# Designs tried in a protein design run: designed miniproteins, single chains, continued (4). Part 49

Each design is a single chain, and the fold is of that chain. pLDDT is the mean over its residues in the fold that is shown.

## One batch from the design tools (miniprotein)

Design m13784
Fold by ESMFold2-Fast:
Structure m13784 (fold): chain A 94 residues (1-94)
Amino acid sequence: MMVTKELEVKKDLKEGETYEVKVDMPAGNAEVEVIVSATGEAELTIKVEGGDSGTSKGYVSGATTKASKEAKVTATIKAIKPARVIGVVVSVRT
């Protein structure tokens, strides 16, 4: 089963500011995909707490990263240069 959470953010971030999204993963093995729609330059860090999952870190401007396992997922968007976050889509698939 796939659960998608779409957030329209429309938030301006100054250099070094962060925007954080937290999503609970369902019981059982799950895959988490985070898609960020943004302008400018931003770093996306996906942290999955629990199991053998770790931190997935990427330099993104409107890109996707994936993490899996049963856990609480934290997606942190950090502006490397001034950026505008337009939307965040978090998909959790069991």
Scores: mean pLDDT 63

Design m13785
Fold by ESMFold2-Fast:
Structure m13785 (fold): chain A 77 residues (1-77)
Amino acid sequence: HLAEGIKALLAKDYEKAIEHFKKVLEEDPENGFALYGLASALFSLGKLEEALEYGRRAAEAGERSAEAFIRLVEEAM
């Protein structure tokens, strides 16, 4: 599911990316990359509050890129 989520993000199929990243999080709720990927897809769909929530969780999970992403989402709000 992680690879399929990444593939969907690259194809700009954000709904499909969300489905795949959510499947990763069903098995590993602390997976920082899946949390970050989900946040990115939500941001692209304009779901800024949800993107911020998952971005913060990704940062807590140690995803280095999530801090810069959180600032980007906050600027868009």
Scores: mean pLDDT 81

Design m13786
Fold by ESMFold2-Fast:
Formats: C-alpha cells, structure tokens, sequence
Structure m13786 (fold): chain A 68 residues (1-68)
C-alpha cells in the first residue's frame, strides 16, 4: 500500500508539472494537492498533516504559476 500510494503521488506530481509548464495552473494546483495528500498518508501523517500539506501544495503551485 505505501509503495502504491507513493507511486500514485509521483505520477500526479509529474502530471502537475506538465500542466504548470503548459500554463494550466488550476489543474496543476489540484494535481499537486492530491500528490501531497497521498505522499503524506504514505508517510503515516495525521489527518491534520494531510490537510496542511494539501493546502501548502495548492498555495505553492499557485505562487509558482504566477511567477511564470
């Protein structure tokens, strides 16, 4: 399960990067949020840590998209 969650998180993260490079910041933001959620869960994070990391991933993707 942990390996499957990490593999899915990596796939979502790679898709997010492609969307961000294409200028689709909203799709990239959602993909990075899902990747962060799965990666945090795979690491045994609490629900609070999952929510915080998801929020942080969305904020970082939006900030990065505005700089491009």
Amino acid sequence: EREALLARARELYEQGIKHLEAGDVETAKELFAEAARLATRASGGTPEQVDENEKLARELAEKRGKEL
Scores: mean pLDDT 79

Design m13787
Fold by ESMFold2-Fast:
Structure m13787 (fold): chain A 67 residues (1-67)
Amino acid sequence: SAEEHLAQAEALIAEAVELQRAGKLTDEKLAAIEARLQALVAQLQAAGVPQREIDLRLQRIAAEAAA
C-alpha cells in the first residue's frame, strides 16, 4: 500500500519534470499534480508513515527526477 502510493508519487513528479522540460507545465497542470500529490501524502499518513519519512522520500524522488 505505502510502496504503491510512493510509486504513484514518483510517477507524478516525473510527469511534472517532463512537462516542465517540454514547456507544457501550465499553472493548471501544476495545481492538478500538486492536488494529487497532497492526496497521496494523506494516504501515506493514513497508512502510518511518519511525516518526516514522507518528506525525506519525496525529496529523494524529486532530486532523482531532476538529475
Scores: mean pLDDT 80

Design m13789
Fold by ESMFold2-Fast:
Structure m13789 (fold): chain A 83 residues (1-83)
Amino acid sequence: MEEKVITDPLDIQKVLVELGAEEDLLGRLSKLGVIEKLILTEEKAVIVFKKRDPKAVEEAVKLLREDGLQAEGEGNKVIIYKK
């Protein structure tokens, strides 16, 4: 079905919390780099950083996994699987 593009930080935080993240996760991710958008589908959510920084993406994946989310990095993106 349709993908939803979210750019509002408060709406991004709500989606991450609904996926199982802690409420402070968006704050921690924002320290690594500027988040451009979140792309939400039925199967996954994709965090898109404005700049390609492999270290920032790797640290973002670690933070998401610490919160219990299944996540992996791809370029300037972090993919979070819902299932």
Scores: mean pLDDT 82

Design m13790
Fold by ESMFold2-Fast:
Structure m13790 (fold): chain A 103 residues (1-103)
Amino acid sequence: ATENPEEAIKKYTELIKKDPNDAEAWLKLGEAYLSLGEYEKAIEYYEKAIKLDPNNARAWANLAHAYLGLGEYEKAEEYAKKALSLDPNNLLAINTLSQIEDK
């Protein structure tokens, strides 16, 4: 779903205020900040999502992609491999590792 990042931030911030244990809301808030290029904020929110649901391959893949955006290739590789250990078919994690291998 191509939700507007500003609308997503407002929506998921309100959901988190109501239920701070909603891992999906934290993940979607991180995705909104990632789409705005705010990698450090995206990482903070993905780390909260992972703390609540450590087996969410999508959260690990998104965390890896954010670290790739910051040029932190070692962390990006570590977290992409974690995502693939949970879901071997995670395309974002596969793509992230491919981009690192080109460096």
Scores: mean pLDDT 86

Design m13791
Fold by ESMFold2-Fast:
Structure m13791 (fold): chain A 70 residues (1-70)
Amino acid sequence: AVELAEEALRALEEGDLETAARLAIEAAKQLGMPDLAEMIRLAYEAGDREMLREGIEALLRRAKEQEEKE
């Protein structure tokens, strides 16, 4: 999950919104966060890069938190 979220952020920074959304949605599903996956999908569909970035960063933060606790 962390690796996928990091890859999604890199794809977003490179301007590849499709890859960023796809990887982020997969990471959110692996973390058991379907609501965040839906938010990321909607942000991508709307072409809202800021919202997509916020979603990916929230995902990365959650993935790191889960790693620390396990």
Scores: mean pLDDT 78

Design m13792
Fold by ESMFold2-Fast:
Structure m13792 (fold): chain A 69 residues (1-69)
Amino acid sequence: MEEELIKELEEKAKKGDAEAQYRLGLIYAMEKNYDKAIEYFEQAEKLGHPKAKLNLNFVKNNKKNEEAR
């Protein structure tokens, strides 16, 4: 169910779909996999996704706070 949705998003992201890259970033951020979330948000930002830059900065700040503990 969810795994099938993630596979579809990964295929679209590999083809340069900024919305799919952004959605994968959100999914990995919710799982606290900040490294993958950063990678997908950076890809989406490079393609001009308006929400990607804000979320990229938020995830980077959260990663630093978790590493400081």
Scores: mean pLDDT 78

Design m13793
Fold by ESMFold2-Fast:
Structure m13793 (fold): chain A 92 residues (1-92)
Amino acid sequence: SFVEKKAEELYKIIKEKNKNSNKPVATDEEFRELLVKIDNAKTIDEIIKAVKEFLSKYKLTDEQAKRLAEYLALKVKNDEEFEKIIEAIKSV
């Protein structure tokens, strides 16, 4: 329930950032490489770095945005880490 709510909130934020973006749309392969980096990250700061670098360069499809939101919601350990990810996404 809480993970689902966090995923929905992240998805809405990512969609809003994409709405007027002139960035190229990420390929499924490029997006998959981001998810691998997130899976291999040992700290929240490593996740934030990977997400910021990717979103500074690429616009996501709706499906990719949902998948990223779900991945990030599962990786955060607490509300403090969740807020750090929200701030990171809003900063790009």
Scores: mean pLDDT 86

Design m13794
Fold by ESMFold2-Fast:
Structure m13794 (fold): chain A 66 residues (1-66)
Amino acid sequence: GDKASLLLAGAVALAGQGREEEAIRLIEEAKKAGASPEELKNTAKAMEQLGAKKAARHAYELAEEA
């Protein structure tokens, strides 16, 4: 839903700033808010491109749990 999409957008912004722990918290909140596996996977790919390896890995792991 809209909340999940906003949380994922915020997570990408934080990851781009090097704030990976905060980005990971927003990814977890996005999953709780109903983020789809595909949304989480797309977010992980974006984070990989930013060099945010820890946040990207966490998003991939959450996508595969669903």
Scores: mean pLDDT 84

Design m13795
Fold by ESMFold2-Fast:
Structure m13795 (fold): chain A 61 residues (1-61)
Amino acid sequence: MIEKLKKLAIDMANRLLEQAKTPEAISLAQRALDVAKNAKTYEEALEAIRLVAEAMRVLFS
């Protein structure tokens, strides 16, 4: 389960980085990617998903 969440977060963060045009959105997407790549626990994988959601909120505002 953790590996699937981790892969999902990585894929989402990479797509957000492709679309992000503001420093704030880029920073959040990059942080999500870093957290996802280094996630060792379910909580860390969920934090990566939360950061992806925050980056999407900023990008689509």
Scores: mean pLDDT 81

Design m13796
Fold by ESMFold2-Fast:
Order: C-alpha cells, then structure tokens, then sequence
Structure m13796 (fold): chain A 81 residues (1-81)
C-alpha cells in the first residue's frame, strides 16, 4: 500500500510540473501534462490497496512522468501520451 501511495504521489508531482509549465506561458501543454499526472496519481492511490495492481500503478505513473518530461523538453508541444 505504501508503494502504491508513493507511486500516486509521483504522478501528482508530474502534474504539478505540468501546471508550472503552463504558468510559464505553455498553458495548453502544461494543462494536459497536469491532467495526465493527476490521473496517474489517482490510479496509483486507488491501486495502493491491491498488491497485484501495484506494478500497473507504477507503469501508469511512469507514463505520466514521461509526459511531463516531454512537455518540458518541447515547451509548446503536447506529448503523444
């Protein structure tokens, strides 16, 4: 459960990064990244109660982090995720 919660928090951090990019003038890309991060965080938190689903939560959060990094690398572009 702790691992799932930590994975959920990582997704939330990715969302926060997206929001910061939006504030810096990359509004559309930042909003999309923030939404992906938030979705990953919620999925991770829900899966925290299920050990069998923890790996899936990590995979979802890895995708959210990748999306945030892609937005940061290519400011002004939406990630394909």
Amino acid sequence: SAAGIAAGRAGAAAGALGAALAAAGDVEAGIKAAKLGAAGARAGARLATTIADVAAAFAALAAAVEAALEVKRATGKLPKL
Scores: mean pLDDT 59

Design m13797
Fold by ESMFold2-Fast:
Structure m13797 (fold): chain A 75 residues (1-75)
Amino acid sequence: SKLSNATLEFINNFTAPDGTSFKGKSPEEVVKHFGNKENLLVYAKEWVRKNYAPDAPEEELEKIAEEIVDELFGA
């Protein structure tokens, strides 16, 4: 399925706390690393805030982060 620009940028640019990069990796590898949607959402929201849409209101940040999580876990 098609991934949004936000999800592709997350895979390419996010670095996990343990130093793991997902650049060039599949959505399945991201899912395996985080284990569940709730865990991934915390990191996706912080990444969106810092790197993707820093000036966006909280509601917009939440929607973008939820889109990333839902696309990676297959909605």
Scores: mean pLDDT 84

Design m13798
Fold by ESMFold2-Fast:
Structure m13798 (fold): chain A 58 residues (1-58)
Amino acid sequence: SKEKVKEVIEEGSKLDGASEEEVVKKALELAKKYNVDANPKDVAEAIAALAQVLEKLS
């Protein structure tokens, strides 16, 4: 669980300022890797919000 969360945070940080489409693609890739059932719309909204927060913290 902690390892999966760490990987998601690290990949999200690398996408700081990236487009929503790129963020969604990476999030779905990670979800598939960990066999997580993810709705693309929900993933897009959650990860895009995280990317914006990281951008503001920079």
Scores: mean pLDDT 64

Design m13799
Fold by ESMFold2-Fast:
Structure m13799 (fold): chain A 66 residues (1-66)
Amino acid sequence: SQELLDETLLALAVMEFALLKKYGASPEEIEAVRDRLEAQAKELGVSPETIAEIRRLADEVLEELK
């Protein structure tokens, strides 16, 4: 279902960005993961709202690293 797809990709994104933040990933590494997750989510047909949330999570981590 669309809900399961969206929830699964969002859960993966949340976990991945939390780990990147905890272990001190560079801004370039976070941007690369963001871009990969967005591309994969779009290809899989994840909702635009969930894709926007994935970007928001990444951008929040990037802002905290300034």
Scores: mean pLDDT 85

Design m13800
Fold by ESMFold2-Fast:
Structure m13800 (fold): chain A 102 residues (1-102)
Amino acid sequence: EAEEKAKKAEELAKKAKEAETAEEGARLAGKGAGYASQAAKLSKDKETALKAGKAAEETAKAGVEAAKRSETPKTASRATGAAIGAIGASFEAGLVAGEKPL
């Protein structure tokens, strides 16, 4: 369950980085951040938590990249929100794993 959500977050982060538009990148990164947060909350052991943290880190990077490509304040705000959400998920996963990823 947690691993499935981490995998989906990682796949969405990759698609967000490859998106042709900043709007699509922000949308995919936002969806990925949601899955990363769920993966962190569902992780019960160190191995799964580390996978959730890795997915959250990739999603945060995708959100930052989408924000850099944004031509409107609305898209930049959405992309930044996705990155912040993913960073939060990464911290939560790090706490479960007994390590801080940042």
Scores: mean pLDDT 80

Design m13801
Fold by ESMFold2-Fast:
Structure m13801 (fold): chain A 72 residues (1-72)
Amino acid sequence: DEELIEELERLLREALERGDTRTAAALHEALKSLQAGDIETAIRNLEVAIELARETDPELAERLERLLKRLK
């Protein structure tokens, strides 16, 4: 889903702009997996990103949780 990929790319950029390199790294791995069609690995990396984001930006975590529900 191109729209889902574009939204994930925006959230990755926002994490990088905020200096949250840990969440950004997990989002980048999720994006790569999603583009490769590996939905299972994308879900795992997105769940890691959500846990990391909850510590720094709960609003970002909620937006990521909505994307996760679209993948499941």
Scores: mean pLDDT 83

Design m13802
Fold by ESMFold2-Fast:
Structure m13802 (fold): chain A 56 residues (1-56)
Amino acid sequence: SRDDAIAELARLAGISRASAEAVVANPTPTVIRVASHDTGVPEARVRELVERALAA
């Protein structure tokens, strides 16, 4: 589900649910790249979780 994907992104990145929701709400290449850089989560993994949230 969307909520499960957001929760997994927050857990993997060590960020708040609100921060994970903000990434999903504005899923530009720049936002995904910045989130990856700031959290150490691979860009491909951030993109996968964002795509899963949007598909739900």
Scores: mean pLDDT 81

Design m13803
Fold by ESMFold2-Fast:
Structure m13803 (fold): chain A 75 residues (1-75)
Amino acid sequence: PKEDPEAAAKRLEEELAKDPDNWQAWFQLGNAYYYLGEKEKAAEAYRRSGDILEKQGRLDLAEILYKKAEELEAE
């Protein structure tokens, strides 16, 4: 909890540039954007995380991420 959300987002963007199929990094990036008030970017990151999970056959977890993105877009 010592890491600033802006610093976390920058670090996660660099990690995802090297490994774009890391669903946990996309999920963490979505959380960082949410704390920064960047709701549209947060929703996009959650959808990306869900897409990767769906591709891996983790449908239940993907559905949770998609629902989280939809809830942010409804605000």
Scores: mean pLDDT 83

Design m13805
Fold by ESMFold2-Fast:
Structure m13805 (fold): chain A 95 residues (1-95)
Amino acid sequence: SILEEVDRLDAEVDTATPEQLREMVERLKEIFLELIKNLDSIDPETAKEIFDRLIATAVKLEEKASPEDIELRLDIGALAVSAAMLKVVIDREME
């Protein structure tokens, strides 16, 4: 389950090394892209729940990321913003 994978990543953030944080961000990007590819096949309520979990995990990753790692922080920010924007689009389509 995508939700189970995101929840697992979320739980690991607080103890992650810098290398593990980079791997987690890359995995979240992969999950996000798979969600986009299959968005028309996913229940809108489920899709919104997954985007909420992705945003929450991205926020935790940003808190743990080094202030000096600008590239990682930008990647995390882009992921969170993109997920939030798509959630708005789904909400509009449900009207």
Scores: mean pLDDT 82

Design m13806
Fold by ESMFold2-Fast:
Structure m13806 (fold): chain A 73 residues (1-73)
Amino acid sequence: SLEEKLIERIKKVDEEAKNLSPEEQRRLTVQAIADALIEIGDRIDEVIARMKKEGLPFSLENFKKAEEELEKK
């Protein structure tokens, strides 16, 4: 089952983490967060593509502006 596979993955990560320094454990956690962020990448990519198309500098303010333009549609 999916639950059993998730439990097994968690156990493997926990077992690896036991042998890691706090800094390495942090890096592993950051990687897991990065993987989760990739899952919403399609929406973020659409916003970024609009920013590039309009020649906007890559910033949080311009990202928010492009997001609002997509919602206005």
Scores: mean pLDDT 68

Design m13807
Fold by ESMFold2-Fast:
Structure m13807 (fold): chain A 71 residues (1-71)
Amino acid sequence: SLTEKGNKLYKEGKLKEAIDYYEEAIKKDPDNAEAWANLGKVYKEAGHNEKAEEYYKKAIELNPDYEEAKK
């Protein structure tokens, strides 16, 4: 899947490419909480903490389990 491709790129440190795949995943399925959460992780890694928090909030709104996973 696009989310899996993004995850692989994120693990390789290819943050911009990971973002592109996560954004594509969200365009195909805006309710994909995993893609929103992973986009948040990438933005945090890139130093964009405010944007990361926005994406995490969206992920939690779609699937509250992401809130417990962060604790």
Scores: mean pLDDT 80

Design m13808
Fold by ESMFold2-Fast:
Structure m13808 (fold): chain A 68 residues (1-68)
Amino acid sequence: SSMDEEELRRYAGGLAAYKYGVGTKEHQEEVERLLKEGVTEEQRKYLDDILNNGSGGDREKVQQGIAS
């Protein structure tokens, strides 16, 4: 609710490609733009927690965003 689906997808995809090496070369390039555009450390930490420690719902949505 604090983020819309589009923002969450952008941050999650970029963060996953950067930290976990998940995604294509396009995702790798997109993460650099996200970092420059002002992804906060809190947002990175939040998405990192979802990717590793999520109960299932958010992690599945993130992985779907990365796969697209």
Scores: mean pLDDT 53

Design m13809
Fold by ESMFold2-Fast:
Structure m13809 (fold): chain A 65 residues (1-65)
Amino acid sequence: DVEAAFAAYDTDGDGTIPVSALPAFAASLGLTPSAAEVAAVDADGDGTVDLAELMDFLAAQRARQ
């Protein structure tokens, strides 16, 4: 239920969450990303993460198990 968790963090309903919320979001899913991995998700450097960027990040985290 990544989409449901994303919706809970997307308080504005604009389809993005702040990068600063990403470590807490990942922790809620049992993931422990590094600071470098969190920074890599914000590829365009705008300080926000959309659902597609988040899905790619979570897929990468799961692949490292």
Scores: mean pLDDT 73

Design m13810
Fold by ESMFold2-Fast:
Structure m13810 (fold): chain A 90 residues (1-90)
Amino acid sequence: SEVEEEARKLLEETIEKLEEALAQGDVDGAIKHVSELLAKLNLLRVKHKDPFLEELSMRAAKLLQELVDNQTPETLEKVIEELRKALEEG
């Protein structure tokens, strides 16, 4: 669907930003990028009420919480990996 394509594009763009943040050691910037992804996914979810978007929003929220609770490069690497898996599965 067009909505799933938009969500996939948001994931791809966010992954690129997170990889750059990881390279720079910018965990604070990474938190901002995941927060922006979650906000955009929630906006799409409210408009379209798609179960796929609901699952992605929940996954993004969990990853954001993990990164906030453990602000390390290792946690950021895990977040990037999990978002890549979501992109492959969606």
Scores: mean pLDDT 85

Design m13812
Fold by ESMFold2-Fast:
Structure m13812 (fold): chain A 74 residues (1-74)
Amino acid sequence: SELDELLAEIERLYQEMAEAIRRGDEERVAELKKRLGELEKRLFEVLSTASQEEREAVFARLAALTAEVRKVRA
């Protein structure tokens, strides 16, 4: 589904951002943040028609991905 494809792409970008942070690649981090913002906007549009269970699962997954990136900066 589009929701699953968007989540997979967002997860991939978070992984790339963690690697860019480890390398000190500030330009790449900025590019990835912009791309993530665009995908998250599309994700919220798709979620407007999703079930409550799907929304809860997506938000839980996004929270986990955000926590992973924060660990790299600590």
Scores: mean pLDDT 80

Design m13813
Fold by ESMFold2-Fast:
Structure m13813 (fold): chain A 75 residues (1-75)
Amino acid sequence: SNLERASRLAGEGARKLEEGKEALKQGNYEEAIKKYEEAIRKAREALELDPESVYARRLLEEAEKNLKEAKEALE
């Protein structure tokens, strides 16, 4: 179902978000940005399938915030 697919996509996005946070802790801003952008794409795909997902919405918000902070550190 679309709901099951949305849950899978959100889970993939959450993994990318955590990978991005780990890259950031290591000072790898370029890798962190890449992982956060991947997390955002997965969260958006999940929300297209399940617009009411609190989990996917929070994932998107956190990934967007982390991406902004990482980009500001480079630019």
Scores: mean pLDDT 89

Design m13814
Fold by ESMFold2-Fast:
Structure m13814 (fold): chain A 78 residues (1-78)
Amino acid sequence: RPLEGAILAARHAISAAEKGDYERAAQDFETAAKLAEPVNPEAAKYFRQASEYARNGDGEKAIEYAKKALEILEETRA
């Protein structure tokens, strides 16, 4: 199920960002965005922004935007 995959990828990405592994975080956020796209395109956009912040070394903003995407996905879950 794409929703569960997106949530799992986002959680892995947040953990990587918290450890300063921004390359892994960016890659996992991109995976979360791809999986979130068919469920909620707005959540996918926030995950892409999180990936961009992670690539730029801004782990704090990456985590902030990822959490916004996760909130949207939780609201989308029927």
Scores: mean pLDDT 83

Design m13815
Fold by ESMFold2-Fast:
Structure m13815 (fold): chain A 80 residues (1-80)
Amino acid sequence: MKILAVGAVVPNEEDRERLLAEAKAYEEKYGITVVLGIVLLDDRPEELNDYDVAARYSDLATAEAQRKAEELRQKIKELE
C-alpha cells in the first residue's frame, strides 16, 4: 500500500471538509492512501495575519500527518 502524508493548515471547518473530500477522490483515482494532518487556522488579524499563522502551524500539521501515516504503516505490518 502506498501512503502519502500531507500536512495542511485551513482557515475553517468547511475548508477542512473539502480537503478531506478531495483527498478521498485522489485516493480513489490513484489507488493510494492519503493521510492528512489538518490544523485549523485561528484568524486573529489584530495579532497575526493568516499567512504568519499558517507558516507557524505548517510544521505541526506536517508532524501530525507523518504520525498518522506511521501509525497506519505499523498497523498494516502487524496484520501481515
Scores: mean pLDDT 69

Design m13816
Fold by ESMFold2-Fast:
Structure m13816 (fold): chain A 63 residues (1-63)
Amino acid sequence: GPLLSPEAISAILYLAMGGLDLKRGDYEGAIESFEKAIELFRKAGDEDGVRQAEEMLEKARKA
């Protein structure tokens, strides 16, 4: 498959970190991680990644 850009790899790592923070009840950390993931997915041109990270951000903000 195609190689992921550094921005895409970083976005995936922040998305994973935000998910872990959310499970631990660290809603502030989760929000920060998901916001960084959104920015990095946008730079990578990954519209599906942006959408997923935005959905996770909304979930964290409602917690």
Scores: mean pLDDT 85

Design m13817
Fold by ESMFold2-Fast:
Structure m13817 (fold): chain A 114 residues (1-114)
Amino acid sequence: SAEQHLAEAADHVARAMEAVLNGDLETARKHFREAKDHLARVAEELGLPEIAEKFRNATSPEDLAEVARELAKKLREMAEQNGDPRYRELADRFDSLAVAFRTLAELIRKKEEE
């Protein structure tokens, strides 16, 4: 389900952050790739294959943050059109993921400066 893939993506982002803090960039990259795959599957299940492709093509946490924001915007538009509050809830979760990806980017930058 979209919710299951979204939860798995969030877990992988948290694990990537922990790996960066521990200096394990290989493990961080593995979790980053897993997060991308799960986010692409969320977009596919929502009928948004163009967004799924953008997630798969993202090469940085900043790229993922941007795509997550784009998806959040589309989900809010869908909530307004369909009246389904689940789309707004998903949009809020993607906004939270965008913040998490920006945090991951900042942690990587700080580690590279050490």
Scores: mean pLDDT 87

Design m13818
Fold by ESMFold2-Fast:
Structure m13818 (fold): chain A 69 residues (1-69)
Amino acid sequence: VDPGALAPGVVEAAIRLLKSPDPEVRINAAKLLGDIGDPRAIGPLKEVLENDPSPEVREAAKEALEKIG
């Protein structure tokens, strides 16, 4: 079983939190997705990296993507 399948609800919740109006919440969601390493997060994290207005949120998304692969 793929590692990501062990925490599907957490991954979905964290992806949803990437759309939070609070940049601190988006940073924490990106870090959590990186630590989990589920490839389903790759698309949402790339969108954040390219489109998020906060440089801190974009950096967190970049680090998360590097952890996933």
Scores: mean pLDDT 79

Design m13819
Fold by ESMFold2-Fast:
Structure m13819 (fold): chain A 58 residues (1-58)
Amino acid sequence: MAEALARARELLARALEAYEAGDKRTAFRLAAEAAELAGNQASPEERAAMARIFATFD
């Protein structure tokens, strides 16, 4: 796995932890950073998780 993609997945995991803890702003920031690093390489499941976090902010 490319280093950037591995880092993106770690950031997404931390974003989901923040989301579950109720820190939605931190979750949004980490998910946005993960999306930038993963680009078109994110799986459908990873994109769905990011979309769910982003949906908490209009």
Scores: mean pLDDT 76

Design m13820
Fold by ESMFold2-Fast:
Structure m13820 (fold): chain A 55 residues (1-55)
Amino acid sequence: NDLLEKERELARKNAEGLIEYFRKQAEKNKENEELVKKYEEAARDAERQLEELLA
């Protein structure tokens, strides 16, 4: 039980970090429309992963 909870907590942390990272990369590369789209899609993928962990 506790081990699974810790694994879920680490996965949530990783997903949150990925969301933040991709959002920052999109902002940093805002002049490149294709890169912004890729980073926004990656951020949404990480958001979906986080939602699955919270469900």
Scores: mean pLDDT 80

